# Designed miniproteins, single chains, part 70

Each design is a single chain, and the fold is of that chain. pLDDT is the mean over its residues in the fold that is shown.

## One batch from the design tools (miniprotein)

Design m2418
Fold by ESMFold2-Fast:
Structure m2418 (fold): chain A 84 residues (1-84)
Amino acid sequence: SLRERLLRLVREVLQRTYPKLPEEYREKFRETFLGAFRTALSLLESRPEAVEAFLADLEELSKLSPVAEPLTPEQQALLEELLA
């Protein structure tokens, strides 16, 4: 499902991108990134085509990231906040 693809992408970005950000950028990244994904989740039922296009573009960008690592407790908390 689109929701499962979206959540997989969130997990991959948290594993690959978030740990590599300097600490001063992490809060802005958290607010911007989680805000965008929360908006995408809210649009899954009303605008699934738009969410699919958005997801496809972000999946292509995520391929530029290094090998994924296990989620840290902080990254897991961010994922849980998005799912709430």
Scores: mean pLDDT 69

Design m2419
Fold by ESMFold2-Fast:
Structure m2419 (fold): chain A 80 residues (1-80)
Amino acid sequence: SPLSDEEIEEIARKLKEELGDELAYEAAMYAWKALKTGDLEAAEKFLELAIEIAEKLGVDKSREEIEAEAEETLARWKAL
């Protein structure tokens, strides 16, 4: 089932509160990548969260660069 806007906002708040900005950024990018093939609306909201966190950290990147970084982040998490 697709996540509601309220559920996505709640998850976003918990990620930032529990993990801090750096880990929330990684988690948001992973969630965006994971949802991209199944739930495009939820994926877009996690991408927006990743962009917000990137801006807060002073990362000047385009949406395309953030998407590429999300794929690279997912690949790194799978590499052991």
Scores: mean pLDDT 67

Design m2420
Fold by ESMFold2-Fast:
Structure m2420 (fold): chain A 74 residues (1-74)
Amino acid sequence: SKAEKVEKIAEILKKYAKLDDSAARAVAERIVERVEVSDEDIEKLEKYLKNPKGLPPEKFLRKDLAEVLKELGL
């Protein structure tokens, strides 16, 4: 469901982007509102946020999702 995707993205944002609960949920809701996100996209998002080499989001994510993250400062 949309709510399950929001919760999963929020947990990833808290862990890797160091957002608090309210910020992580707000950002996750914004992502899911703007682009259709699959479970595969969420796995790639986690890999992007872990990103030990500092590679740009386009190396991990679809163009539309990468643009949303850039607009959100991620």
Scores: mean pLDDT 83

Design m2421
Fold by ESMFold2-Fast:
Structure m2421 (fold): chain A 80 residues (1-80)
Amino acid sequence: QQARDQALLDQARAALREQAAVEVATGTVSPEQAEELVRRLLARIAALLADPSTRQQALQLVQNLLARTAELREAALRAA
């Protein structure tokens, strides 16, 4: 189960970093602020995954992050 949780956290980190890179490029946040926000959000997701009572919410949150990132990639491809 640790391997699955680590894989989910790796996917969430990649998605969050992709979103953060867009925000940095548009000038919404600094690179340092973006990296800190990604770190804090990943720590929260990890804590929620570790707690059986919040695990379902954490899985839903990761799934929503991945879906949003996929939609943004598709929109970017259509815009190109």
Scores: mean pLDDT 77

Design m2422
Fold by ESMFold2-Fast:
Structure m2422 (fold): chain A 97 residues (1-97)
Amino acid sequence: MKELEEKAKKLLEEKISTLTEEQKKSSVEGIKENAEKVKKDEKYREFVKKRAEEGDPYALAVLAKAEGWSEEEIREYAKKVGLSENEIELIIELVEA
């Protein structure tokens, strides 16, 4: 079981570094839509904050977009929650798009 989980994580890391332009565009649209939800729904905002604190890169991107975080603020928070440099660069790219 552990070997299968580690293999799945490596495949996801490789896919993250090789996202197509179409996949990036879809992610940008999803982040924008969920950021608007965060602005309108306090319970959803708290859920997204909790997920971001747990190191969820998508939740971090949504929160950063909703709050209007700078690249510097994104980098600082992402490093604190234990995200890799590749995940941080992808989050910044998707949030600033």
Scores: mean pLDDT 73

Design m2423
Fold by ESMFold2-Fast:
Structure m2423 (fold): chain A 89 residues (1-89)
Amino acid sequence: AEELKKRAERLEQRAATLPPDSPEHLYYQALAEFYRAMAYYLQGDYDKAIEEFKKARELAEQLREVDPLGAEAFIKSLDLFIKEVEKKK
């Protein structure tokens, strides 16, 4: 869990070095939220896990403008993770 949080922090730091409007900035932020969500899920913080998965989903929606197929696949995966976490409550 802590390693996933550290991975999320590194991805956020990488995003901060990129132009805010770049696809790479959105990509790294979306991945950071995904890993943070996984860390919360493994710690049993289901509400925080769902919150972070939803943040990743919002960023993935923005990625539709530059990678529609990749964004769609990522969003579908996030929706499945959210459903699985909801079942654990």
Scores: mean pLDDT 81

Design m2424
Fold by ESMFold2-Fast:
Structure m2424 (fold): chain A 81 residues (1-81)
Amino acid sequence: GAEELVKRLRELIERLKKLAKELLEKRPELVTYAIGVLLQAIGVEFDLDLMLKNGINEEELQRMIEWVEERIRELEEILNE
């Protein structure tokens, strides 16, 4: 149900933050991009916390999951260069 999607999104946010930190350490020329991704991850976390207080929308939650998964793929591709 919705609680499983919330757990998945939290795990994805943590993974994205870890990848952004790794990018910052390995690719200092991409510092602005890495910081931007970290700020975006914080924004998604804030939106999730608001959704948990105001009512879960599973369609919005799924869109947030897809967005974070796309960012993770982008960072993994950069790190594998």
Scores: mean pLDDT 87

Design m2425
Fold by ESMFold2-Fast:
Structure m2425 (fold): chain A 58 residues (1-58)
Amino acid sequence: EKDRENAVKLQRHADELRARGDELTKQAEALGIGPVARQAALDEMIAETKRLADELGA
């Protein structure tokens, strides 16, 4: 089913984006970025994740 295929693709995308978000968070911490700056980076990642989900439309 198309709906099932789209759900699988969206789930895969969500998993990939979460993994990238985690990696970027760890990299920011490794660079000595403070907690406040790290939160700003996470907010940007969340916005990007939503944009990609909207593009998928499913």
Scores: mean pLDDT 71

Design m2426
Fold by ESMFold2-Fast:
Structure m2426 (fold): chain A 107 residues (1-107)
Amino acid sequence: SIKEFVEELKEQLLEDIERFAERNKLSEETKKKLEEVVEKMYEEILKLIEEGASIEEIIAVLEKGAEEILAIIRSDPTVSEEELKDIEEYLKKVIESTRKGLESLEK
C-alpha cells in the first residue's frame, strides 16, 4: 500500500515534469536531468520505506529532490518567473500531499 502510493506519486511527478518541459520548451538535456533527479529521489524514498524509516526522513529526501529540481529549472533561461513560481508552488503541494498520505497510511 505505502509502496504502491509512492510509485503512483513518482509516475505523476514524471508526467507533470514532462508537461512542464514541453510547455517551457526545455532542452532534452535539461529534461533528462530533471527525470534523473526524480528517479534517484524515489529510489531513495522506496529504500527508506523498506528500511522502516520515519515520515520525517522520507519527506527530507523529497524536499532535497525538490530543491535540486528547482535549481535545474532556475539554470534554464527559457523559464519565466511566473512558471518558476508555479513549479515551486506545485512541488510544495507534492511534499504536503505526500506527508498527509503517509500519515494516513500509518493510522
Scores: mean pLDDT 85

Design m2427
Fold by ESMFold2-Fast:
Structure m2427 (fold): chain A 76 residues (1-76)
Amino acid sequence: MSEEERRLWAAYVREQLLAVAEELAPVDPEVAKRLRELGEETERRIRAAPDWATMAAIAQEAGRELAELVAEARKR
């Protein structure tokens, strides 16, 4: 995987998490804050990942945390 592909993928994942955070901010500002923090950390980790397997694991973990946070906001 090229360094440029890694940076583009990291930016894409962060942008998706920030978009969800923006949509949830009026309803659940605490979940929105946690999603923004997750987005920033996930971008940093993907950019530092040494290989595709590590990057995939980071993205999958972020996806699970996103799903849990969205479900938590919706349980009300």
Scores: mean pLDDT 80

Design m2428
Fold by ESMFold2-Fast:
Structure m2428 (fold): chain A 66 residues (1-66)
Amino acid sequence: SAGEEAARAAEAAGGPRAGELARRAVDYKQSGDTERGALYGAGAAAVAGSKEAAEAVARIVQDGGG
């Protein structure tokens, strides 16, 4: 699923917490909860630890959420 793919990619880029939050972000966006999706997506980027990792995680969530 898109959530699973986003979780794996975000974990590789920003660590396990980024992967967990990216999955939740994509799942919320796909369920129509765009506000929570955006919040969890921002959280995933924030926990990635570096600007480069945060940018990568943000792109992954954007692509997975549509």
Scores: mean pLDDT 82

Design m2429
Fold by ESMFold2-Fast:
Structure m2429 (fold): chain A 80 residues (1-80)
Amino acid sequence: PVTPEALEEMKVIGPYLKAGYEATQNKDEEGVLESIIEIAKYLAKQGADEKTFEEILEAAREAGLSEEHLEKLKEEIEKL
């Protein structure tokens, strides 16, 4: 069942998930990177732990991001 909390979360991250998915389909690595950074920023505001960000980096690797873009993602997560 959809909870009010889940619906509110989907309103915030849903557009970034969609943008990231479309960028992945189009081999747009910059678009994938940007969407993941926005999701990571949201999760950081929610108090996400280090393991969550490690899982985000793995998801980005699976999405086909280059090592250069993975380094940029890691740097952005560290800045938060």
Scores: mean pLDDT 73

Design m2430
Fold by ESMFold2-Fast:
Structure m2430 (fold): chain A 73 residues (1-73)
Amino acid sequence: MLEEELKKLIKEAVQKGITVSIEGGESTLDTEKLFEEAIEKLKQALKDGTPNVVIRTDDERLRKVGIEALREV
């Protein structure tokens, strides 16, 4: 679901030459909304050709999924 979509978008971004990084950062959003925001940010970067995407989160699940996707590219 959202986790698989995020992983696919991270891999696609990296394959297209976009630098994706996962950094620590506080959030007031729930986990599902954090995933949706990250997915939207990646989609926008892919559309606009943005060279760098930083995903800031302190959500353990989102960080784990993001790091795992980056390890697989």
Scores: mean pLDDT 80

Design m2431
Fold by ESMFold2-Fast:
Structure m2431 (fold): chain A 82 residues (1-82)
Amino acid sequence: SIEEALEELKKEYEKVIPNPTEESAKKFIDFALDLAKKNGVPQSVIDDTKKKLEKLLKEKGPKKAVITAYDVISGLLQKLAE
């Protein structure tokens, strides 16, 4: 369910956010995108979101990328529940 996906996303976010590295941020982004894809987010939205998050990771660093990935992917999942 979308509720279970949101809980899983939050648990992974809480593991990464206390001390995010470039590697842990990249793994979190990949996890979050895969979770969104498995729950019905269209591939075009996944591809666009991936490009934006990878750019953000490079330009603003791991903490900003992880926070933004969590916010964006949770928002996409919530829209599917409506």
Scores: mean pLDDT 88

Design m2432
Fold by ESMFold2-Fast:
Parts: C-alpha cells; sequence; structure tokens
Structure m2432 (fold): chain A 74 residues (1-74)
C-alpha cells in the first residue's frame, strides 16, 4: 500500500515536469517492472526476508526520487 502511494505521488510529480515526463515515466515504468519481477522471484522461493528487504529498498528509492523531483519544482 505505501509503495503504491509513493508510485502515484511520483507519477503526479512527473506530470508537473512536462520537459522530463517521457524520460521519467519510462524510468518509473522500468523500475516498477523490475520490482514486480523481483517480488515474483522472492515469492516463488518463499524468501520472506528477501521480499521484505526488496520492499524496503523500493520504498527508500521512491522516497529519494520524490524528494529530488520536489526540489526541481522549487
Amino acid sequence: MELDELVEKLKELIDKLPQYRSNLKAYLDRFEEEVRAAEAYFKEKGDTEGLQDLRDYAIKVLKKEIESLEKLLE
């Protein structure tokens, strides 16, 4: 849920930066696909610790990207 909220916030910020929107959206789409593939991998393996670490990492990355984009809007 928190991960989905961060993704939506990042998409909103990207839409406010039309000069960079296509590149940033492509980057986000790739990141989402990579996280989804890694989640499927850890779920298949039953690696609960790996799944939790992946989610924590993804949240941390998205929060940093949001902060960086918010600074560009200042």
Scores: mean pLDDT 79

Design m2433
Fold by ESMFold2-Fast:
Structure m2433 (fold): chain A 70 residues (1-70)
Amino acid sequence: SLEKRIEELRKQREEIDAEIKELEEKIEAGENIEEQRKKLVTLQSAKGILEAAIGFEEKLLEERRRKEEE
């Protein structure tokens, strides 16, 4: 279902947020800064894609519910 897909995407976003936080802490601590920054950019990009996918699926769910009501 769309609802289950949205929940799965939100869970993936939370996992990426946790990884971003861990990388930001490592960068602040001065560990392998260049490598961690590259990973951070990749994760931020992945998060953006997930948030766009969540928004798209949520809009589809709203539109389908509206059509069922009509």
Scores: mean pLDDT 81

Design m2434
Fold by ESMFold2-Fast:
Structure m2434 (fold): chain A 66 residues (1-66)
Amino acid sequence: ATEEELINKADQLFLEYLKYLDENYDSEEQKKLRDEIAEKVTEAGSTLENAKKILEEITGKKFVLN
């Protein structure tokens, strides 16, 4: 896969985790998580590695590329 495909896949997984949170948690909680993820991604830069790491740290979910 290309780098862009991997980044897009990471973004999709990130959104899927947010959907999962939306189903099980209040909007207030998910807003906080979205804000934290956005801030950390902005600070670290838009790389697959940084996005994956931040997603795992904030959501508590393991992100694995297969």
Scores: mean pLDDT 65

Design m2435
Fold by ESMFold2-Fast:
Structure m2435 (fold): chain A 91 residues (1-91)
Amino acid sequence: MTAPLPLEEARALVDAAVAETYAANPEMSETERLAVEASAVAALAALAGEEALSEEEVEAARRVAEVIREAQRRGVANEEVLRRLAEIARE
Protein backbone atom coordinates (compact mmCIF):
# COMPACT_ATOMS: atom_id res chain seq x y z
CA MET A 1 0.00 0.00 0.00
CA THR A 2 1.16 3.58 -0.67
CA ALA A 3 2.35 5.39 2.46
CA PRO A 4 0.13 8.23 3.81
CA LEU A 5 0.93 11.70 2.46
CA PRO A 6 2.09 14.52 4.74
CA LEU A 7 -0.98 16.53 5.80
CA GLU A 8 0.22 19.73 4.06
CA GLU A 9 0.69 17.86 0.74
CA ALA A 10 -2.69 16.12 1.13
CA ARG A 11 -4.42 19.48 1.77
CA ALA A 12 -2.78 20.98 -1.33
CA LEU A 13 -3.95 18.06 -3.51
CA VAL A 14 -7.50 18.17 -2.10
CA ASP A 15 -7.69 21.99 -2.48
CA ALA A 16 -6.58 21.64 -6.12
CA ALA A 17 -9.18 18.91 -6.76
CA VAL A 18 -11.95 21.03 -5.18
CA ALA A 19 -10.95 24.07 -7.27
CA GLU A 20 -10.92 21.92 -10.45
CA THR A 21 -14.37 20.51 -9.55
CA TYR A 22 -15.80 24.04 -9.15
CA ALA A 23 -14.16 25.18 -12.42
CA ALA A 24 -15.60 22.16 -14.29
CA ASN A 25 -19.07 22.69 -12.75
CA PRO A 26 -19.79 26.46 -12.73
CA GLU A 27 -23.57 25.85 -12.36
CA MET A 28 -23.03 24.03 -9.06
CA SER A 29 -25.69 24.72 -6.40
CA GLU A 30 -24.91 25.67 -2.77
CA THR A 31 -25.93 22.12 -1.71
CA GLU A 32 -23.54 20.58 -4.26
CA ARG A 33 -20.69 22.90 -3.16
CA LEU A 34 -21.23 21.97 0.50
CA ALA A 35 -21.24 18.28 -0.51
CA VAL A 36 -17.86 18.81 -2.25
CA GLU A 37 -16.52 20.42 0.98
CA ALA A 38 -17.68 17.40 3.04
CA SER A 39 -16.11 15.01 0.49
CA ALA A 40 -12.84 16.99 0.70
CA VAL A 41 -12.58 16.14 4.44
CA ALA A 42 -13.05 12.42 3.64
CA ALA A 43 -10.36 12.70 0.92
CA LEU A 44 -7.96 14.29 3.46
CA ALA A 45 -8.57 11.37 5.86
CA ALA A 46 -7.88 8.88 3.06
CA LEU A 47 -4.66 10.60 1.90
CA ALA A 48 -3.09 11.79 5.20
CA GLY A 49 -4.63 9.28 7.64
CA GLU A 50 -7.05 10.04 10.48
CA GLU A 51 -4.23 10.66 13.01
CA ALA A 52 -3.17 13.79 11.07
CA LEU A 53 -6.67 15.34 11.31
CA SER A 54 -8.61 17.06 14.11
CA GLU A 55 -11.28 15.05 15.97
CA GLU A 56 -13.95 17.16 14.21
CA GLU A 57 -12.48 16.40 10.76
CA VAL A 58 -12.24 12.66 11.59
CA GLU A 59 -15.90 12.60 12.70
CA ALA A 60 -16.96 14.45 9.52
CA ALA A 61 -14.93 12.03 7.35
CA ARG A 62 -16.55 9.03 9.07
CA ARG A 63 -20.04 10.51 8.56
CA VAL A 64 -19.29 11.08 4.84
CA ALA A 65 -18.09 7.46 4.48
CA GLU A 66 -21.27 6.23 6.25
CA VAL A 67 -23.55 8.28 3.93
CA ILE A 68 -21.80 6.93 0.81
CA ARG A 69 -21.85 3.33 2.15
CA GLU A 70 -25.57 3.56 3.01
CA ALA A 71 -26.33 5.11 -0.41
CA GLN A 72 -24.52 2.27 -2.22
CA ARG A 73 -26.33 -0.36 -0.10
CA ARG A 74 -29.80 1.24 -0.42
CA GLY A 75 -29.54 2.70 -3.95
CA VAL A 76 -30.63 6.19 -2.83
CA ALA A 77 -30.78 9.03 -5.36
CA ASN A 78 -27.67 11.18 -5.90
CA GLU A 79 -29.66 14.29 -4.87
CA GLU A 80 -30.35 12.73 -1.43
CA VAL A 81 -26.64 11.88 -1.03
CA LEU A 82 -25.67 15.47 -1.93
CA ARG A 83 -28.14 16.86 0.66
CA ARG A 84 -26.78 14.60 3.42
CA LEU A 85 -23.16 15.51 2.60
CA ALA A 86 -24.09 19.23 2.60
CA GLU A 87 -25.59 18.83 6.10
CA ILE A 88 -22.27 17.39 7.35
CA ALA A 89 -20.40 20.43 5.92
CA ARG A 90 -22.90 22.85 7.56
CA GLU A 91 -22.31 21.29 11.00
Scores: mean pLDDT 77

Design m2436
Fold by ESMFold2-Fast:
Structure m2436 (fold): chain A 99 residues (1-99)
Amino acid sequence: SLDDYKQQVVDDVRSKLKELASAKDEITKMLITKQLIAMVEDTYQKMLADNVPKEFIIEVLEDIEALIDEAAAQYPENKPYLDRVRDHVQKLKEQVKNL
């Protein structure tokens, strides 16, 4: 189901955010940040390819945004990395509006 797919995406993003929280050096944090951006992009492209309803795509992106905001509140030192992921989510939300 779409709800099962969303739960899988949420769990995968949450897992990657925990890796970021555990990272100690700039290089590792940048690599994880790039992986998070790639995961969000791949999820978005898969939803488009599968003709998922626009409203559901927005819901998934908003759930991802909420996880990023929660991580930024808990680990404010990671905010510069998380802001890059958040900017990408915002870009995709704007693209969905034009579908």
Scores: mean pLDDT 91

Design m2437
Fold by ESMFold2-Fast:
Structure m2437 (fold): chain A 95 residues (1-95)
Amino acid sequence: SMIAEVEKKVQELQGKMVKELNKLYQEALKALKEGDLDKAIEYLQKGLEVVKKAIKELEKIREEYGEIPFVDRQITGLETLGEMIRREIERVRKL
């Protein structure tokens, strides 16, 4: 099934993204505990780039397979996650 193939590709993309984001977020938290705000912001900015790359890969899937509501929902979810990371960067800048 085309839908099952798309779901598998999205799950593989999400798995890689979540693993990378978790690593970057742990590094950001460590930097915050050590008082290194610039380093914490650097790791959070790297997290934003991971999210942006994932959105681009989902956009490619949408271009190849056409409009699939599941893929559009995943893009919206990642856009929301990106906004949350931007807010966290601004929070850290105000410390």
Scores: mean pLDDT 89

Design m2438
Fold by ESMFold2-Fast:
Structure m2438 (fold): chain A 85 residues (1-85)
Amino acid sequence: SSLAELAMELLKRLAEAKIKLPGPGESLSDEQLEQIAEIAVEVGKKFKASIEEVVEALRQAGVIREEDVEKLRKLMEELEKKEKE
């Protein structure tokens, strides 16, 4: 599926950037979410994926939790808006 391919590319990019993924019971820091958002925006552009599709791929891959979904979506929206300025 397109979401599985998107998730694999996201995991690869996060690993290459040496971003530590959360363990069981761990929350992502604001700094980690910002780093993830930057990579997510870049991968989303390459795949022509919506913010919703990228966020869902990260959630399915276990990179983010359901609690992080709204915060990551807002960070990605802010980054995309800044690029249009």
Scores: mean pLDDT 79

Design m2439
Fold by ESMFold2-Fast:
Structure m2439 (fold): chain A 77 residues (1-77)
Amino acid sequence: SEARDLVIRVAREEGISDEAAEKGGETASAALARGFTPEQAATAAVMTVALLEPGIPGSKLKRLREALTRALAEAVR
């Protein structure tokens, strides 16, 4: 899906592993398909990434959430 591929691209730009980025993208795509907002989908994706890579700094997770929220909001317009 477009949302999945977008999340994977943005997460990879932030240095997230391919596996965590792919799982985050699937989570965001599923959330949007269920009618959740871009902000909620971005939050769910970041939580998925954090569970798969618990060593990521909180500052990086916050930056990723902000970047994903903007990207997904633009894609849903």
Scores: mean pLDDT 86

Design m2440
Fold by ESMFold2-Fast:
Structure m2440 (fold): chain A 90 residues (1-90)
Amino acid sequence: MEAELEKAKRILHAIAPFIEKALLSDGGWRAVNDKLKEVLIESGFPEENIIYVGNLGDPGSAAPLLAAERAREEILAGKKPTFVVETGGE
């Protein structure tokens, strides 16, 4: 449990500056999807635990930041983190 928590903390710290940067850039919602997935995989996070972030309802909302904060709270509570989920019904 402790080793998993430390790994999760490392992943979250790697993600935090990226999420902040993505929210401030043009097309930030799209950047969150692509780069968040890359950072998670590079940090050793299982790809099967990365849930697709498709369409965020309001592009002016803080939805990606709120999702990151939720994941942070889950990690700090020793729970398995989940990220913003939107499985596109194709």
Scores: mean pLDDT 51

Design m2441
Fold by ESMFold2-Fast:
Structure m2441 (fold): chain A 65 residues (1-65)
Amino acid sequence: SLQEQADAIRDMLGQALGRELVLDPSAPASEQLAAIIEATRDLLSPAMLADLRALQRQFEAQEAA
């Protein structure tokens, strides 16, 4: 599910940063992914940022369907 993907990305990036990312669990997965991107923005390469933004757009499209 999109939620499982968001959870996996949150955990992965949290581990990479050495801290837990705290998100609103009631928000849609796309909004959670947006929050992850903002929390990690300064530490992401331009390529990773572009990939995560593309994934966020994919989540939004799937949620709208």
Scores: mean pLDDT 80

Design m2442
Fold by ESMFold2-Fast:
Parts: structure tokens; C-alpha cells; sequence
Structure m2442 (fold): chain A 87 residues (1-87)
């Protein structure tokens, strides 16, 4: 794997761990802490997908690069919704 692919995988794994932690806080009734952890996980997922898009573009796979760029954009919309819930 390229260095960008490895970094993306590390970020996506960290995001998954944060989402599991967020689920535990939600079950405990700490909705604010759960939302804060979800927001942090979304930031990591966005960065991860942007790195995957960059890695595939560097390999000449323009279709996969466009796909992961689109997924990052959708996650940025979800991030804004979660951020508004914390205000």
C-alpha cells in the first residue's frame, strides 16, 4: 500500500474505535459526550477518505479517487449536522 493508503487506514480504524466509545456513552445517557466523540470520528473519517482519494488519483484510478472524494463530501455534510446539535 502507498503511505497515503496506510495513513487513511490508521485514521479509519481510530474513527471506528471512537464510534464504539460514542455508542457506550449514548447507552449511558451521556448524549453530549456521544456527539462530541461522533464529531471527532467524522473528522478522522473525512481525512481518511480524502487521503484514499489522493492515493487512488496518484495510482491513475480516477474513478475510485472521485468516489472517495464524494464520500468525504457527504461526511462533511453529516459533520455539520452533528456540530449544530452540540450548539
Amino acid sequence: MSPEEKKALELLIEASLLLMEASIYKLQGDEKKALELRLKALDLEIEGYKLLAKAYAAQGDEEKAAHYQAEAAELEKKRKEVEEKLK
Scores: mean pLDDT 85

Design m2443
Fold by ESMFold2-Fast:
Structure m2443 (fold): chain A 55 residues (1-55)
Amino acid sequence: SAEDEALRLAREAGLDESTVDLSNATRAGAALVAGGVPAERAREVGERLHADGKA
């Protein structure tokens, strides 16, 4: 799922999973980018979260 991918990217970047708001695609994407995830990958995950109704 998009949530599982977001959490995996957070773990790979060394982020605390609790800092990624999976209920909001925009905030989740911003948290991933701030944590060092490449913007393109964060955007792809954000688009999938938004498609799943996380807005």
Scores: mean pLDDT 78

Design m2444
Fold by ESMFold2-Fast:
Structure m2444 (fold): chain A 95 residues (1-95)
Amino acid sequence: MLDELIEELIEVLEQLKPSMSPEQQELVDEIISGLKNATSENDKIGLLYQALLLLEEFLKTETDPELKARVEEVIARIRALLAEKDPALAAGLEA
């Protein structure tokens, strides 16, 4: 589930990148690189949170209804996963 969501997120981010601002494109490259190289669940979750913020910002300026629907679906899936994992979000679990 997490790895499948990450693969779909990378595909969506790469598809959206040409329509984004230069600052957003730089963040996309950092997020994609981070997701491809992340080995821990906590690192992946932190990157999903960054991707969520980026996608929500992008959604405010997107006018294509089909693309908006796809982005909203990905946002909903990320939010659901982060809500489930909230105690571990971007902060390592203190054992």
Scores: mean pLDDT 75

Design m2445
Fold by ESMFold2-Fast:
Structure m2445 (fold): chain A 69 residues (1-69)
Amino acid sequence: KKAEELLEKAKKRLNANKDASTDEQLEVFREIMEEIAELLGKHEISPEEFNEITRQIMREVTEIIKAKE
């Protein structure tokens, strides 16, 4: 449940900033990754959930950046 909510929120944040520069988009990506890493450190998500969420977020930001060209 928490993992799905985190992923949905992350994708919404990235897409809300899709018109920003690549540098700004990468800043949003880094902020999201830091928040998720802190949740892993607090044991609020599992390492398996962390791996899946981070893979999907990296895919989303990559697709947004590719679409700017």
Scores: mean pLDDT 81

Design m2446
Fold by ESMFold2-Fast:
Structure m2446 (fold): chain A 66 residues (1-66)
Amino acid sequence: MKPSVEELVRNFAKASETWPVTDEQKARFLVREAEEGGYDREEVLREAERYLPKSVYEAVKRVLEE
């Protein structure tokens, strides 16, 4: 069963907290997972604003804007 956008972002937020990588690298990973899973960009941004640290959220927004 495909997780919801909220579940995807919440699970990513918890898992990525300990990752030894930059905020941009975290953001690129989330965007890739969302694209491969067929999630809507606007929904991903909305949930990222709710659950991610501001720096990671800003990186996600930049990656999605290209």
Scores: mean pLDDT 81

Design m2447
Fold by ESMFold2-Fast:
Structure m2447 (fold): chain A 98 residues (1-98)
Amino acid sequence: VDERIQEEIEILREGIDRAEAEGLGERYGLDLDAVRRTLEEEGRVPRDVRAFLLLAAGRPARGSDVQAFADRYGLSEEQREELFARNLENLQEFGRQS
């Protein structure tokens, strides 16, 4: 396996583990068991789910991919604000090294 692909898979696995620990699957209507199965069988997930898992893993994601996740899963305005707030927090903590 390419080292970059393996690193990506490890990050996404961490995202699933944290999402399970925080109850985010139930909160946002995402079947985390199905997501884990897809990741293990295919080595990848859809880009919108990837963005969600990056946020759960404490990493920033592209706003357009976060929006795509919110649209696909029919998130309320409150739930959308939660994800975008998490993305901003992750950007401030992990996306800015000077």
Scores: mean pLDDT 82

Design m2448
Fold by ESMFold2-Fast:
Structure m2448 (fold): chain A 61 residues (1-61)
Amino acid sequence: SVEEQVEKAIEEGKKNNDLEKGYRIARIIKTRNVDFETAKEILDKVDKQMEEVKKRARELK
């Protein structure tokens, strides 16, 4: 269930001493109705893409 996936995300955040990341993943699970693994992939893609796009856009200007 979504609730179990959210709990898993929060526990992972606690385990890694990164509660902000845990809560960000939990929010993606709730808002997009996806599982924990999918939410992790979404967050990782967004963060990586944002960093690379910002760097490339700045260099190409």
Scores: mean pLDDT 77

Design m2449
Fold by ESMFold2-Fast:
Structure m2449 (fold): chain A 89 residues (1-89)
Amino acid sequence: AEIEALLAQLPPEVRALLEEMLALLATRHTITDAQLADIVRRLLAEIAELLALSDAEKQAIRAQIAAQAPSLTPDQRLQARLALAVLEA
């Protein structure tokens, strides 16, 4: 899979946040290139699912993230930022 070509198709804000998440994973875990590629493919699939949602479903997810924001860990907050960036794209 042409991971770099797939990442180039993402909005710049989504790509930047995804790269931040991958960098954090690399600092916490010794991960192989195969595991990294699997993580990227899964995240791209999740991004595609979020983009395919109806406006009502996207709004429900935004409301859910906002309601949970005070109790999110730093890692969950980064994931929430990525989801919001995708939903705004």
Scores: mean pLDDT 72

Design m2450
Fold by ESMFold2-Fast:
Structure m2450 (fold): chain A 83 residues (1-83)
Amino acid sequence: MSLEEILEEAERRAEELARRLKEAYEAGDWAEVAELLEEMAELTVEIARLLYELGLISEEELKAAEEYAERLRERAEELRRKA
């Protein structure tokens, strides 16, 4: 798969997650919101690691993406405790 194809697939997955997140949020389903944030965190790390392996981002940029994903997971855990 080309880089363009990989990024287009990632965009489709992100759009699906965004739609599901909106629906769960509107419904007040905090457990589902938490699960979707964890899926977003996983996708973020997957894309960043791929870009790093291809030499398209620095180690610092990869680290920043991993830290952002960890913040999403922390938010998900907080919401899960409220569900």
Scores: mean pLDDT 82

Design m2451
Fold by ESMFold2-Fast:
Structure m2451 (fold): chain A 92 residues (1-92)
Amino acid sequence: MKTLIIDLGNKEMAEKVKEELEAKGDEVEIVDLSGLSPEEAAEKAKKLVEEAIKKGYDYVVLVSDSKETLEAAAKAIGPILVKNQLPAGGYL
C-alpha cells in the first residue's frame, strides 16, 4: 500500500505512523507542512492529496498537534477523498 502522511505539526506522530506502516510492508512518504496557518495548511494539503491521487497513493494520514489545523485540512481534503474513494486517517 502507498501512503501519504501530511505532517501539520506533529513530527513524532508522523514518524511513528510511518514506522508502523513500513513494518507492514507499506511505501510511505511524509510531507512536512508544520508551521503553516490552518488556511495555508488546508490549501497545501488539498494540492498534495490531488497529486497523491495522480501518483497512485492508496491512503492519506493527517497528523497534527492542533485540532483547528487538523479540522481545516480534513475539511479541505474530504470532498476529494470521497470523490476518489480514498481512505484516510488522522492523529492529534
Scores: mean pLDDT 84

Design m2452
Fold by ESMFold2-Fast:
Structure m2452 (fold): chain A 95 residues (1-95)
Amino acid sequence: MQMSVSEVVLEFFERVDEVMEKGVKENLSKGQILELIGQTMVDLVRENPDLTDEQVDRLVNLYRNMLISFGYSRSVAEKRGEELRERMLEVRRES
């Protein structure tokens, strides 16, 4: 059964909350927290290889918005979002 776009968005926020709680407990840097968030998105795609391109793009857009909220420029958010998208598509293809 295919995950809905809403279910993908809810999974994103749930996994982000878990990483943020871990980051606070372990006193991780902003960069380390963002790296872990990126890895959890890759893991989400690995666990759900039937995710559509639209659902992957939704996850990438949420990640880009988080980068901007963390103080990164829009150009950096776009570049890092595209790098994450490529990683997610590679993992989905290999699953």
Scores: mean pLDDT 81

